# Designs tried in a protein design run: designed miniproteins, single chains, continued (5). Part 34

Each design is a single chain, and the fold is of that chain. pLDDT is the mean over its residues in the fold that is shown.

## One batch from the design tools (miniprotein)

Design m17240
Fold by ESMFold2-Fast:
Structure m17240 (fold): chain A 72 residues (1-72)
Amino acid sequence: SETQELLNRYIAATLRLIGAETELRLTKERKRRGLIDEEEAERRIRELEREIEELREEREELKEKYEEAEEE
């Protein structure tokens, strides 16, 4: 089923997003505590913020496709 496949992909994208958001929080915490080089942390934060934005866009597109597939 297309609806089931879209739901599975949406769930997978959601899990990847949670992972990236968790890593972002941890990186910011490590930076705040001085456990990571500040410049390295800032670079990683920018990379993670870009990844999160891309995942949010992917998740929203999948959500819209899922909603369309559920409509009669």
Scores: mean pLDDT 84

Design m17241
Fold by ESMFold2-Fast:
Structure m17241 (fold): chain A 76 residues (1-76)
Amino acid sequence: APPPLSEAQLEAAREALRLALAGVPIEEIYERLEPTALAESPVAPREEVVALQRELLDALEGSEAERAAALALIEA
C-alpha cells in the first residue's frame, strides 16, 4: 500500500477545506498547504502529497460532490 500522509499533512488538508468553506481564496489556501504538506513530508512521497493537494484544490473549485469526496479522503 502507498505510505500514509503524516498527521501534519492531514491537518493542513483539513484546514484547507475549512478555509475554503469559509470563503478564503484557493490561491491563499494553496500557499498555506505548500509549506506544510511538502516541507513536513517525511513519510509520504512528494508526488502523492502534490496529487492530494491538487485534488483538494480542484474539489474546492468544482462541484459540491467533488468537495465532499475530498473531505471524505481527508477523514478516512
Scores: mean pLDDT 55

Design m17242
Fold by ESMFold2-Fast:
Structure m17242 (fold): chain A 58 residues (1-58)
Amino acid sequence: GRLARAVAPVPKTGEDELGLLPGEEVEILEEVDEEYWRVRSLATGEEGLVPKSYLELL
Protein backbone atom coordinates (compact mmCIF):
# COMPACT_ATOMS: atom_id res chain seq x y z
CA GLY A 1 0.00 0.00 0.00
CA ARG A 2 0.96 3.69 0.00
CA LEU A 3 3.06 5.06 2.86
CA ALA A 4 2.25 8.14 4.92
CA ARG A 5 3.67 9.93 7.98
CA ALA A 6 1.92 11.61 10.91
CA VAL A 7 2.53 15.41 10.84
CA ALA A 8 0.97 15.96 14.30
CA PRO A 9 0.00 13.89 17.35
CA VAL A 10 -3.00 11.69 16.49
CA PRO A 11 -5.18 11.02 19.57
CA LYS A 12 -6.90 7.66 20.00
CA THR A 13 -10.45 8.76 20.90
CA GLY A 14 -12.34 5.58 19.88
CA GLU A 15 -11.78 1.81 19.84
CA ASP A 16 -11.51 1.73 16.01
CA GLU A 17 -8.93 4.54 15.92
CA LEU A 18 -5.14 4.41 15.94
CA GLY A 19 -3.04 6.84 17.97
CA LEU A 20 0.21 8.09 16.41
CA LEU A 21 3.16 10.22 17.49
CA PRO A 22 4.47 12.90 15.09
CA GLY A 23 6.83 11.33 12.55
CA GLU A 24 5.39 7.79 12.81
CA GLU A 25 4.98 6.07 9.44
CA VAL A 26 1.95 4.05 8.37
CA GLU A 27 0.78 2.00 5.40
CA ILE A 28 -2.56 3.11 3.95
CA LEU A 29 -4.82 0.05 3.69
CA GLU A 30 -8.19 1.60 2.80
CA GLU A 31 -9.84 4.99 2.23
CA VAL A 32 -12.90 4.41 4.46
CA ASP A 33 -14.55 7.77 3.74
CA GLU A 34 -13.66 11.40 2.89
CA GLU A 35 -12.17 12.03 6.36
CA TYR A 36 -10.69 8.70 7.57
CA TRP A 37 -8.14 6.22 6.28
CA ARG A 38 -7.57 2.74 7.67
CA VAL A 39 -3.84 2.41 8.23
CA ARG A 40 -1.28 0.04 9.70
CA SER A 41 1.57 1.31 11.90
CA LEU A 42 4.97 0.27 10.53
CA ALA A 43 6.43 0.43 14.08
CA THR A 44 3.83 -1.68 15.96
CA GLY A 45 1.75 -3.47 13.29
CA GLU A 46 -1.43 -2.06 14.89
CA GLU A 47 -4.30 -1.13 12.56
CA GLY A 48 -6.96 1.54 12.90
CA LEU A 49 -8.66 4.63 11.57
CA VAL A 50 -6.74 7.92 11.31
CA PRO A 51 -8.07 11.28 10.03
CA LYS A 52 -6.26 11.82 6.71
CA SER A 53 -5.61 15.50 7.60
CA TYR A 54 -3.00 14.28 10.14
CA LEU A 55 -1.09 12.33 7.45
CA GLU A 56 1.47 13.37 4.83
CA LEU A 57 1.80 11.03 1.84
CA LEU A 58 5.35 9.73 1.25
Scores: mean pLDDT 84

Design m17243
Fold by ESMFold2-Fast:
Order: structure tokens, then sequence, then C-alpha cells
Structure m17243 (fold): chain A 66 residues (1-66)
């Protein structure tokens, strides 16, 4: 994804998690609102949560892969 798209994803993920949404709910919302892939959404959530973004991206991709 683009740097601008990544910044929007991080901002939205931070807002959703501050509102009490868990990481998977935040990732799903990023996919719906910004058209991100599961991997891209997971990377943004991982970065906001202080987790390993690559590990979170892999987890989200596994859960939302068709």
Amino acid sequence: MSEEQRKKAIELAKKLMEEGHNGLEAARRLMEELGLSPREAGEAVGEVSGSDPEKVAETVERLFSL
C-alpha cells in the first residue's frame, strides 16, 4: 500500500482500538473502509498495538483468506 494509505490505516486502527475494538475487529474495519488486503490491515494493527506487524499481518491474512 502507499505511504498515505498506510498512515490512514494506522490512524483508523488507533481510533478503533481506543474505542474498545480488538485487533481483529479493527483489521476487518480497515479492510471495509479503506479496501486494504488482510495482510495490509494486519500490518497497521500490529504497528498500533506495539506487536510485531509482520506476525499480526500473517495472522489476519490467515483468518480472512478465502
Scores: mean pLDDT 79

Design m17244
Fold by ESMFold2-Fast:
Structure m17244 (fold): chain A 91 residues (1-91)
Amino acid sequence: MEELLRRLEELLEEAREKMAELRELLEKNAPKEEIKKKVEELRRLREELRRLVKELVATKPTSKEAARLLTVAGIELAAIDFEIKLAEKYL
């Protein structure tokens, strides 16, 4: 369980970084190829996050830290979906 929580925290930080990078590319009117590449990176992170969340939920964790991270992961997954949909309007 501790390893799953650590991996989830690491992926959440990576997803936040990639979302910020995508926003910067959109603000700069970067080439569509660069935007598309960043969207593909976020799609891969989204699937990895979904898998880890599902795996963590399957362990039926009772800790407050696990509950907090699961809540944060749900919010970040929704944010990733929003950022991808927004970027797709420019592609």
Scores: mean pLDDT 84

Design m17245
Fold by ESMFold2-Fast:
Structure m17245 (fold): chain A 92 residues (1-92)
Amino acid sequence: SAIELAEEALELARRALELAMEALKISNKKAIPLAIAAALSAIGAEFLAEKALELAKKDPNNPVAKKLAEQALRDARAALELAEKAKEIAEE
């Protein structure tokens, strides 16, 4: 459902932001650009997921809610991958 996809996207986006912020706190100059990119991507994914949830709660069959949830999930997964790479580089 759009609700389930949006909730998964929120969880992944929040995890990505947490990892990106941890990478930034380590302050390895090599990791900073990737950590910033991951944080911004995570914030965008969270915004889309929250909007998808709002629309899906008003109308569970809203096709826009489903498309936003699917996009949020793709963006959240990408943000998490970037954040994991940034954290790995930061810890070198």
Scores: mean pLDDT 89

Design m17246
Fold by ESMFold2-Fast:
Structure m17246 (fold): chain A 70 residues (1-70)
Amino acid sequence: ALEAMARLLRTVQDSNGSHETMDEAIAAFVAIQAGDREGALAHLERVREMMKDNPEVQAAIAEAEAAIRA
């Protein structure tokens, strides 16, 4: 899960994600480190909505969600 989350952080940065979008992605990463899977998924949902028109970010979110739910 952590590797998928790190990839998401990089993808958001490389896709010109706003500071607010990066904060949400970082919050998801911190939540997963703390074992808060529901919190992580909630933060990922916010990133999804903020960057819904970016297919690379959407793919990275799907990978992160799959890794968290596995």
Scores: mean pLDDT 80

Design m17247
Fold by ESMFold2-Fast:
Structure m17247 (fold): chain A 60 residues (1-60)
Amino acid sequence: SNAAEASRLGVQHQDIVANSPTVEDALRRTGELVREEARRRGTTVDSVALFAPPPDPAPA
């Protein structure tokens, strides 16, 4: 079951958002979290990106 991993990623993402001074920093750290999880699972970023915010053009 992936429920525990999904819950853990959600908590880590919430922590990143809560402790990031800007939206840009939060997005960068979230991307790093997704990449780390993909590497840990031996899969692609896209397979874990369900927990990342939808793709958005870089903020100004």
Scores: mean pLDDT 65

Design m17248
Fold by ESMFold2-Fast:
Structure m17248 (fold): chain A 88 residues (1-88)
Amino acid sequence: SAAAERGRRAAERGEKAETGEEALEAAREAAEAAAEAAAAGDAEGGRAAAEGGVAAAKGGAKAKDAKAVAAGAGAAAAGAGAEFEAGG
């Protein structure tokens, strides 16, 4: 999916990031992809994008904001996936 691909790209950019700013930018791109996927009902793509954002954030130890952005994206992706939690 497009969201999963954007997440993978963000993870790759984060791993290659020379600065925390670069890692933060990669994490933001992944978070945006996760939010768009969540809005479209693509829970799997959103989750993959959020995971990519977490990987990007790990690449930048100085990018505290990148970790927060990735965490928010993960919550959005999870929400999209929760069609019905109780009562099968």
Scores: mean pLDDT 70

Design m17249
Fold by ESMFold2-Fast:
Structure m17249 (fold): chain A 58 residues (1-58)
Amino acid sequence: SDSLRARLRELLRELARTSQEYQDAVANGAPQSELQELVDRLRELAAQVRELREQLRA
């Protein structure tokens, strides 16, 4: 469905943006708590992408 494909594109953009934020945070010596929050967000986004891809294949 077009709505699921649009949502997947948005999640992939957010995943890429959050991944870049994580790389920048590591490079700038951000606190472990901030790095952990970004890792947790990346894991959540990756799980949502996987879920939507499975829905699009069904």
Scores: mean pLDDT 87

Design m17250
Fold by ESMFold2-Fast:
Structure m17250 (fold): chain A 92 residues (1-92)
Amino acid sequence: GLEALRAGNYDEAIKKFEEEIKKDPNNAQAYLRLGVAYLLKGEYDKAIEYFEKAIKIDPKNWLAWAALGVAYRAKGDTEKADEYFKKAKELR
């Protein structure tokens, strides 16, 4: 999954991360990576949904909070982006 994501093959990456989630629905890393794939495709609402699932499983994952900040900034919601970046900083 990760190599496909790095290569820009987002649809292949999405398929692999969805397979990981089907095998382990509590895999926070797979949700985070799925969110990143959707973010890179410009599907910001789907990215947010998966980052929120990652945070629900692992609330101390500062990377998932930072990823929410990036997604909200991409949508133009600067206030919400700043809130999530502050949360990410607190967890490091």
Scores: mean pLDDT 85

Design m17251
Fold by ESMFold2-Fast:
Structure m17251 (fold): chain A 103 residues (1-103)
Amino acid sequence: MEAREEAERAERLAREAREAGGGEEGARLAARAAGEAGEAARAAAAGEGGEEGARRAAEAAEEAARAATEAAKASETAEAAARAAGAAAGAAGAAFEAERAAE
């Protein structure tokens, strides 16, 4: 897997989640962004893309975490809010792992 491709997908999905303005659709897109950020972080941890790949994965995970946090705050249902909060936690974890891989 190439960390750059997953990072680019995570960044796009995070932007789409923000543009959706929260709710169930925003939460779903934020969850997908967190998933792609997690894949980018795993690829970076495996040494794919080197330090640049790890830094890019960390940046993508931070964007996914912000989008997921915004979706959670904008969600009107407990289910959408819980999904977005889970995505935010997952993206934050991915950012941490990617930052460690960049060391």
Scores: mean pLDDT 74

Design m17252
Fold by ESMFold2-Fast:
Structure m17252 (fold): chain A 55 residues (1-55)
Amino acid sequence: MEEREKLREEAVKLLRSSGLDEVAKELEERMSEAIKKGATLEEVQKLAGKILNEA
C-alpha cells in the first residue's frame, strides 16, 4: 500500500477505535479526495492534523 493510503488507513483505524466514527469518516473522505488530487505525503499529514484538531 502507498504511504499516503497507509497514513489514511492508520488514522481512520485510530479514530474508529477511539469511538470517533464520524470524524473517522470525514478524515477518510477528505484524505482520499486530497490523494486523488495528487497531494504529497506532507500535505496529507497536514490535512489529517487539521481534522484531528477540529475534533
Scores: mean pLDDT 79

Design m17253
Fold by ESMFold2-Fast:
Structure m17253 (fold): chain A 70 residues (1-70)
Amino acid sequence: SLKKKGDELAKKGYEYEQKGDNEKAAELYKKASDYYKKAGDNSSSLDNLGSAYRLEGDFEKAQQLYQQSS
């Protein structure tokens, strides 16, 4: 399912983030966000997109996306 694909990509994003590969993690979180959006899970989509922007150093955009996901 689209949601399970989002979950898989988000998990991989987290694993790369834990390894310190922030650029790869951000790309995976953006892909997860796209799958969650297609699945109708807007909260998980915005949360993962927020995590990607945080890892890219756009803290203001990340904060806005996290607030929208809640």
Scores: mean pLDDT 89

Design m17254
Fold by ESMFold2-Fast:
Formats: structure tokens, sequence, C-alpha cells
Structure m17254 (fold): chain A 74 residues (1-74)
């Protein structure tokens, strides 16, 4: 296992945790997990889309729009 494999594994784990927190309606924790996933894989369109959804649920419309646009560019 090299650095790239570790980064991919961490990105997938944090994305899965973000989805779990989204299902629990714990949107602040979901934002935190998706942000961590994007630190390891910044081109993860699914993480970008779900981060935007979490921000929408928190009423942070500017952040939500920013991440929706990033997901569309990937």
Amino acid sequence: IDEEEIKRALALMYRALGKLFMSKEDYEEAVEMYKKALEYDPEDAEAQENLAKAYEKLGKKEEAEKYRKKAEEL
C-alpha cells in the first residue's frame, strides 16, 4: 500500500461517513466528513454534490452553490 492507495481509502471512508451522517440528518457532521473526503480526493464529484446538499440543509446557500458548481466541472 502506497500513499495514493491510503488517500483513496481515506477518501472513500470519509465519503461513506458523510452519507451516514446525511441519513441521520446530522448535516454539520456530514459537512465535516465530506470536507475530509475532498482533502484526500478533491475531484470526487459525488462528495462535492453531497457536500452541497448538506450545506443546503444547513441554510448555507452560497457554500451549497459553490460546491454544486465544482461538482459540475468535474
Scores: mean pLDDT 82

Design m17255
Fold by ESMFold2-Fast:
Order: sequence, then structure tokens, then C-alpha cells
Structure m17255 (fold): chain A 62 residues (1-62)
Amino acid sequence: SMDEEIEKKLEEAERKAVGLVVQGKYAEAAEVLRETAKEIEPYDPEKAKELLKNAESVEALG
């Protein structure tokens, strides 16, 4: 289902972003979150907004 596909994309994005944060690559981690937000925005605009806020928080760590 679309919900399961969205959850899978979110899980993959979280794994990538966490891995980049551990490496100190905050800008790259924020980019992963922003691109995922663009992909899910038509299906779940609220979760997309949350990802964008998380991207801002991650970018601020660098």
C-alpha cells in the first residue's frame, strides 16, 4: 500500500541521515531528509513538514 511504501522510504531516509550525522556530515543528512520530504509531500504533507523541520535541526548541528 502507499502507507507501507511511505513508511519504508522514511525508514531508509532515517538510516541514511543517522549514518551521515555520525560521520559529521550534517548538510548531507539534511539534504537526504529534504529530498524524502519532497517525495512524500503529495501523499503525507504533515510528515513532509516534520522532515523539513528535522532537516533544519540537523543542519544547525554543523
Scores: mean pLDDT 84

Design m17256
Fold by ESMFold2-Fast:
Parts: structure tokens; sequence; C-alpha cells
Structure m17256 (fold): chain A 61 residues (1-61)
């Protein structure tokens, strides 16, 4: 249904936003931190996955 598609997209967008905020905070706290694009992508993917798992767990409770 459109409702289910909307919820999935919203969860993805929320997780994306949180992951980006966490990465920006890491950059601000560590201004001399030099990471490759692959390392940045890996961190982003990990944070996003953890946030999505948390949201799904809360919704299942």
Amino acid sequence: SMEEEFRKKQIDLVADSIAKIKLENLKKKNPNLVLTEEQIQSLYDKIKAEVKELIERIRAA
C-alpha cells in the first residue's frame, strides 16, 4: 500500500539524516581526521543500519 511505502521511505530518510548529522559531528570534533571516501561511506552505512534497526525494534515493541 502507499502507506507502507511511505513509512519505509520515511524510516530511510530519518536514518539518513541522523547518520549525516553524526558524521558532521565527528568531523567537527576531529578537524584533523582524514578519512577516505570508502571509510566515510562505511561509517555512514554502519550508523544508518544501526538507526534503522533501532527504529524497527521500537516499532515491533
Scores: mean pLDDT 82

Design m17257
Fold by ESMFold2-Fast:
Structure m17257 (fold): chain A 60 residues (1-60)
Amino acid sequence: DVRAALERLAAESPDPERRRAARGLLGLEDPVTGGFSPDAGTAPSAEGTERARAAVRLLS
């Protein structure tokens, strides 16, 4: 549901900022350059958790 809603938001939202945020949360490289960082190899730290929470908030 959340992922599908983000996909809809990224495709249909008239607000380019919301579209960019949705694409970033989906891990698309277009607006957010390969998710968090290119070849990050980083742990799913607070940053990953905040990303998930941001997705829920963006959809709310």
Scores: mean pLDDT 59

Design m17258
Fold by ESMFold2-Fast:
Parts: C-alpha cells; structure tokens; sequence
Structure m17258 (fold): chain A 59 residues (1-59)
C-alpha cells in the first residue's frame, strides 16, 4: 500500500541520516536512494526528488 511504502521511505531516510551523522557518506547515499524509491512508490514525488538530490551530493 502507499502507507506501507511511505513508512519504509521514512525508515530508510532515518537510516541514511544516521549513517551520515557517523560520517558514512556511502551508506547514507545508499539509504537515501532506497528511501526515494519508496516515496516514489507512495506517490510522494517531491520527497523522492529531494532524497535523490541528497544522495547525489554525497557522491
């Protein structure tokens, strides 16, 4: 469902933020990309775009 996809999106975004806080840019980028895919599945295209942009800035 869209609700489940959004929940997974937030879970991965939180993981990405935690990896970033610990200095793991590669891990953060990976989880922000996963979060973006789930927000896209949820129909939240703005959040997906923002998370993909954040991921790209870490590369």
Amino acid sequence: SKEEARKKGWEYATLGSEYLAEGDREGAAKYFELAAKYFEKAGDFKMARNLRQASEKLK
Scores: mean pLDDT 87

Design m17259
Fold by ESMFold2-Fast:
Structure m17259 (fold): chain A 120 residues (1-120)
Amino acid sequence: MVKLEESGGGTYPVGGSVTLSSKASGFNFEEAYISWWRQKPGELPEFVASISPDGKKVLLAPEVEGRFTISKDPSKKTAYLNMSNLQPEDTATYYRVAFGLVDGVPVLAFGEGTEVTVVE
């Protein structure tokens, strides 16, 4: 069974920085597309960032370009969302979505999320 374990949530100041982590188990980490999504209070979930299995292709949502980056460490089976210059609008639950293979079958895995609150 695929599991995603997010950490790094909490309350952060405007202009601050945080790195969120998501550790994966139960699938081949190196063959998985990794994306971060967020759900703001009262809004639909929105895409934030993705990274390809080879780490060479990165996509960022326009709203976070220049402030956020995505990375991964295959040795730790962990994906990171590096968030800088935090704004109140970044207050959301952040979660990882992974697209990969388990025994040759495509699987979508969703994390339960970690809450980030940005305050002045």
Scores: mean pLDDT 80

Design m17260
Fold by ESMFold2-Fast:
Structure m17260 (fold): chain A 85 residues (1-85)
Amino acid sequence: TKEELLKQARELEEEAKRLEEEADRLVAEMSKLNKQTLEYAKKDPEKAAEYNRKATDLMKRAIEARKEAGKKRKQAAELRAQAAA
């Protein structure tokens, strides 16, 4: 039981780490789109708006990935607490 709880906690921590890395990648792509938004702001405002909408979507996805990572870390902590009891 204790060993299974610790194994499940480690698996959740690994999943959380993957989600955190995904969020970091999404933020990096958002930064590129924000640069495109600035580049096109005066040349092509419609295209700038398109890049801005894509950047906003990536930010929302990054926030969601971080929320899911937080939930998994909380679950892992609860399993570790159960294993320690």
Scores: mean pLDDT 90

Design m17261
Fold by ESMFold2-Fast:
Structure m17261 (fold): chain A 71 residues (1-71)
Amino acid sequence: DAAAARKKAEALRAKAESYELTARLVEEGTRQMVAHYRELGDEDKAKAVEEAGRKSIEFLRARAQEYLAAI
């Protein structure tokens, strides 16, 4: 059924878009938090937040690509 296949593709694309939006929000939040800790002179916290943010963004974008690949 072409209509069912299209609905499934739309659902997978919507999930991919949701993961990409979340990745962008995490990227911006991480950037602001890293800047905040560096202004405070807390380089250890800045590095920890930057590393955690990087890993989260990689994971979220990989998930988005998995959903797109399933279309």
Scores: mean pLDDT 88

Design m17262
Fold by ESMFold2-Fast:
Structure m17262 (fold): chain A 63 residues (1-63)
Amino acid sequence: LREQAQQLFTEGLKAEKEGDLEKAKELYDQAIKLLESLDPTFDVEVELAFARMHLSITKKELE
């Protein structure tokens, strides 16, 4: 699950760089859901913070 979340986050970053902000938002949302399903370790919390930060930036760019 963590590896899947990391892959989704990486794909989200690629979509964001390509200017596909809607796709990036969807990928970040999926990564966050997977990370939230994991035990709350420091590493998972850091990854969640990064994903949420990028999601917030992407949402602002869509407005």
Scores: mean pLDDT 78

Design m17263
Fold by ESMFold2-Fast:
Structure m17263 (fold): chain A 70 residues (1-70)
Amino acid sequence: SEKEIEELLKKAKELREEAKKLYEEAEKAEKEGDLEKAKELRLEAEILEGLALIYEGVAELLRKKQEKKE
């Protein structure tokens, strides 16, 4: 359903916003000389972006499935 697709895309957007915040914190940590913390924060951000891609991919598959049944 369109509502299910919208809910998946909303979750993806929230994950991307969280990842962006982690990248900003990583940049701050790097500027402060905490390279290990910066690396950890970037890895966390990359994981969240990966999850967002999964939600976006599921939403795309659901939309294509609806088009094939109509």
Scores: mean pLDDT 86

Design m17264
Fold by ESMFold2-Fast:
Structure m17264 (fold): chain A 55 residues (1-55)
Amino acid sequence: DRIRELLEREVELTMRMMGLAVELLIDPEDEEAREELDRLAAEAQRIGAELAALL
């Protein structure tokens, strides 16, 4: 079930990105958190595009 797998991954990524966003509010100069957030955002965009193509 590819759609379910993508939706579960998107939820997981969203939750992780929210956690990193909170960390960046506390420490805006955390380069590692910013780089990880950028990486997760790119993956979430890719998954969203794949879901849009499948729906």
Scores: mean pLDDT 83

Design m17265
Fold by ESMFold2-Fast:
Order: C-alpha cells, then sequence, then structure tokens
Structure m17265 (fold): chain A 58 residues (1-58)
C-alpha cells in the first residue's frame, strides 16, 4: 500500500539521520564530515520529495 511505502521511506530517513549523528561523533576530519553530511542531506531531500508525491495519491 502507499501508506506502507511512505512508512518505509520515513524509516530510511531516520536511518540516514542516525548515520549523520555517527559521522559527527566520528574521528573523521571536519572536511570529510561536511562532505558526508551533505551527501546524506541530499538523500534525505530526495526521500522527502518521494513522500510528498506519494501523499498526493492518498
Amino acid sequence: SIRQEILRLIGEILRLIGEMIDIELSDLSEEEKEEKIKELEEKIKELLEKIKELEKQL
């Protein structure tokens, strides 16, 4: 169902947020942290747009 797909995407966003926290707590350089966090933020943005499109079908 569309609702189950939305919930799965929310779960993926929460997982990515957890990865961002792990990166911030890591011993990586500030430059490497910034680059990795930016990549995760872009992925979260894409997932939010997918949720928005699926919500229109409800």
Scores: mean pLDDT 87

Design m17266
Fold by ESMFold2-Fast:
Formats: sequence, C-alpha cells, structure tokens
Structure m17266 (fold): chain A 72 residues (1-72)
Amino acid sequence: MPQEGLELFAQGIEALNKGDYERAARYLEEAAKLLSGPLQATAYRHLSIAYEKLGDTEKAKAALAKAEELEA
C-alpha cells in the first residue's frame, strides 16, 4: 500500500537523522520496494547515504545508480 511505503520512508529518514544507519537501511530498502515515481528515487538516494555511513561502498553505489535510473 502507498501509505505503508510512506510510513517506512519516514521511519528511515528519522533513523538516518538519529545516526541509526543499520535501521535506516532496512526501512529505506522496504520503502523503495513499496514506493513508485519520485518518492522511490528519493528512497534509493537516502538508502545510498545509509550504506555510505555503514561503509558498504558497493551497496551505496548500487542504490545511487537505481535512484539516477529512476530520475532519468
């Protein structure tokens, strides 16, 4: 449901702001699966940031590539 994706996205952003990067990545992964359009791209961009903070450079690059593909 679109509302569930938005709720997960909001929780992911809150976790990012609090420095809980592992939890942020989990929420944003699920949000990206449920969202569409510009919100899905935004979820992947924030997911990339969460992975960068966790030191997972390859996952961060993959998430950023997904966001850029969706914005094209």
Scores: mean pLDDT 84

Design m17267
Fold by ESMFold2-Fast:
Structure m17267 (fold): chain A 62 residues (1-62)
Amino acid sequence: ALNNLGLALQNQGKYDEAEKQYRKALEIKPDYALALMNLGITLQNQGKYEEASEQYKKAVEI
């Protein structure tokens, strides 16, 4: 449950650690829409708007 670990880290404001867990989840399942969306939100909170946009686009294509 790497996505659930990412959510817990994100709720604690640990965005860098949350990003790492979401990226690991996507290495296992690249079409994991929930992980793509959560990664996008986490990247946006870090000011990484271009990368966030790419994750949102992938999520809506699933």
Scores: mean pLDDT 80

Design m17268
Fold by ESMFold2-Fast:
Order: sequence, then C-alpha cells, then structure tokens
Structure m17268 (fold): chain A 86 residues (1-86)
Amino acid sequence: MDPKVLELEVRISLVQMQLAVLKRILPKLSKEELPEAIKELEKIIKEAEELEEEARKLGDEELAKEAREIKEEAEKLKKELEERLK
C-alpha cells in the first residue's frame, strides 16, 4: 500500500470517529452549547474537504467517497443545529 494512502485512511478514520462522538452528544446539548458544536462541525467539514482533495490527487476514489460522505453528514448536522438555534 502507498504510505500516503495509509496516512489518508488513518486521518479519515479519525475524522469519522470525531463525527460519531459529536453525533452521539448533539441531542443532549443545550441551546447555549450549540454555537460551539456548530464550530466543531465546521472544522470536520473543512478537514473532510481537504481529505477528499488529497484522496483524489492520489487516485483513490473510494477514500474520496468516504471523505465526501463525512462532509455531507456533518453539513446536514450543522444545518439541523442552526435550525435549533432559531
């Protein structure tokens, strides 16, 4: 395996775990805690975008797809939290 592909797999797994932990706590957050959770989701979205681009540059479409799925889920959760703030 290309060492750069292995590094991307590890980074994608870490971001996926961060999203899973955040997703578990999101329903329990108070309205006052939502702005910080939104900022955390924005960080996950940005990291996932960077990982998708890196995966594409390496020609790994499967890793690019996994990164995109993380981004899409984080964007959906962010939209739901922004609606809860209104």
Scores: mean pLDDT 85

Design m17269
Fold by ESMFold2-Fast:
Structure m17269 (fold): chain A 70 residues (1-70)
Amino acid sequence: LKKKIEELKELVSKYELSEEAKEIFKELIKALEEGDLEKAKELAVELSKLLSEEEREELAPIIEEILRSL
């Protein structure tokens, strides 16, 4: 789990996120680290609304994998 969260952080660092997306991403990482599945799912949906199609296609699979591990 922690290794997958680290991988997600590394992937996101390749993209220049808006300040709003960056804040939601930080909250998502915290929820994932705390094992709060319900909050993590809600934050993942909110984040996806702020991402481009390309960003979403790359990040969605790893987010889904982490969520399945909770």
Scores: mean pLDDT 78

Design m17270
Fold by ESMFold2-Fast:
Structure m17270 (fold): chain A 66 residues (1-66)
Amino acid sequence: SKKHLEALKTLIAEGLPITKENLKKLGLSDEEVDEILKLLDEDGDGKIDSAEYAKALAWLAEAEAA
């Protein structure tokens, strides 16, 4: 949803890591945070690496192009 993309955009713009704690600080529920992490965390290890971060940026670019 746009809310999820806006949260990711905010963390990226602020230079903050994409973590459960940072996403919850933006007012997202545990379920919404888990949905975002599932989309970005291909390995299911709970970490957002540089490749997953690039995926988030691509996802934001696609949302802005649509």
Scores: mean pLDDT 69

Design m17271
Fold by ESMFold2-Fast:
Structure m17271 (fold): chain A 69 residues (1-69)
Amino acid sequence: SEEEVERAVEELRREGEEVTEELLREAEKAEAAGDLSKAAALYAAAELVRIGYEIDAELIRRGLNSGRT
């Protein structure tokens, strides 16, 4: 049902926000410590995670199987 789809999307949104927030906090700590390479990698990882969750949410909305992130 559409209700189940919207619940799955909302759950993914929350999970994506939590993972992204943790990676951004780690990136900020690395940046503050002067580890610019690690900070850049963590910022990139946060962006990739965000994109992955957006793709998964769109696949669920379209009725496609979301099974790999």
Scores: mean pLDDT 81

Design m17272
Fold by ESMFold2-Fast:
Structure m17272 (fold): chain A 58 residues (1-58)
Amino acid sequence: GKRALELGEKAIEAAKAGDAKKAEDLGVMSVALGRGKAQEEARELAEEAGRIAKETGG
């Protein structure tokens, strides 16, 4: 649902801000709340947040 996608977007924002722990926590919650297509979209947002956090940390 909308909450899953909102949490995924917040995970990306946290990753861009350099808060890797918050990005991970928000990404996990985003996927957990997602169902069907919303879960797939949330997973993609969580993966993007993880990539941004990794690029920032090395």
Scores: mean pLDDT 77

Design m17273
Fold by ESMFold2-Fast:
Structure m17273 (fold): chain A 55 residues (1-55)
Amino acid sequence: GVPPPPELPPERAALLSEIADRLNKIGDALTKALEEAKKTGKSLEEAIAKAGEAV
């Protein structure tokens, strides 16, 4: 079997989870803005600006 991953203290695990959640929100906002830009023929620069406003 594979060796077990290193054990993280609960406080550090919670912090990493919060960071992951925030990154997922940013990713979702950026993806949504990019899809909207693709549909309307807008530039990637406008998509990024719109994602920044959403986050």
Scores: mean pLDDT 71

Design m17274
Fold by ESMFold2-Fast:
Structure m17274 (fold): chain A 67 residues (1-67)
Amino acid sequence: KAVAEKLLTQGLAAIDAVEEFPEETLKAAAKAAANWPEAEKLVEAVKLAAEGDVEKARKLLEEVAKS
């Protein structure tokens, strides 16, 4: 529970810093973080964004939103 909240907060902060992710995609990712399978994709997206691979991070969040 606390880990999922931390991952969500870190993900939102990283994405907010680049200002390239649509708000609806962020909301969908936040909702998916309640489920561990989707949370794994959120973690990967945060990692990619932190590495500067914003395009791959965005695509991964779009997959979460579609799921």
Scores: mean pLDDT 59

Design m17275
Fold by ESMFold2-Fast:
Structure m17275 (fold): chain A 57 residues (1-57)
Amino acid sequence: SRAEKRRLILRAIGLLLRAIGLEFDAELNPEQRDAYLAEAERLRAEAKRLFAEADSL
């Protein structure tokens, strides 16, 4: 449904914004850079899956 597609897209966008924030934090925190970047990559992968799910609706 249109509502389900919209919900998935909005969730995916939320995850991307969180990932971008973590990537920014990685630049400001060299000691924790790898941990922040790893979490950002996980969030980007989850967002990609949600976009694919939305695209199949």
Scores: mean pLDDT 88

Design m17277
Fold by ESMFold2-Fast:
Structure m17277 (fold): chain A 58 residues (1-58)
Amino acid sequence: SVLERLEAALRAAGASDEEIRAALLALEGKSFAEIARELGVSQATVRRRIERASRRLA
């Protein structure tokens, strides 16, 4: 699946479990507010994790 391929690619690129989790939740269509609530972090932390995950695949 697309989610399994994204997870494998991010892990191979050295992404943390926290970065991978945030990226997968975003791809599933969750808002930053929903992801922040689910992970117990701020929306700024969610944005930072997704930006880091994105940069690893660039």
Scores: mean pLDDT 84

Design m17278
Fold by ESMFold2-Fast:
Structure m17278 (fold): chain A 73 residues (1-73)
Amino acid sequence: MREELEEEAKLLEENIKKNPDNARFWLGLGEVYKRLGKDEEAREYYEKALRLAEEQLGPDHPLALAARRKLEE
């Protein structure tokens, strides 16, 4: 379980290196880190996902709203 989450984080990090502006990958990375108990890192990734989603899709897009909800928890 934990090893699978760490491997998923590595895959998301590689995807982000190729597509750094994809807000979904940053949101996914935040979720994985939250599940690993790394709340500070998860928060940083959610903030990055929110910024990218707002810039590309708009502040009212479901992806931006999802990232904002995660930051409020």
Scores: mean pLDDT 81

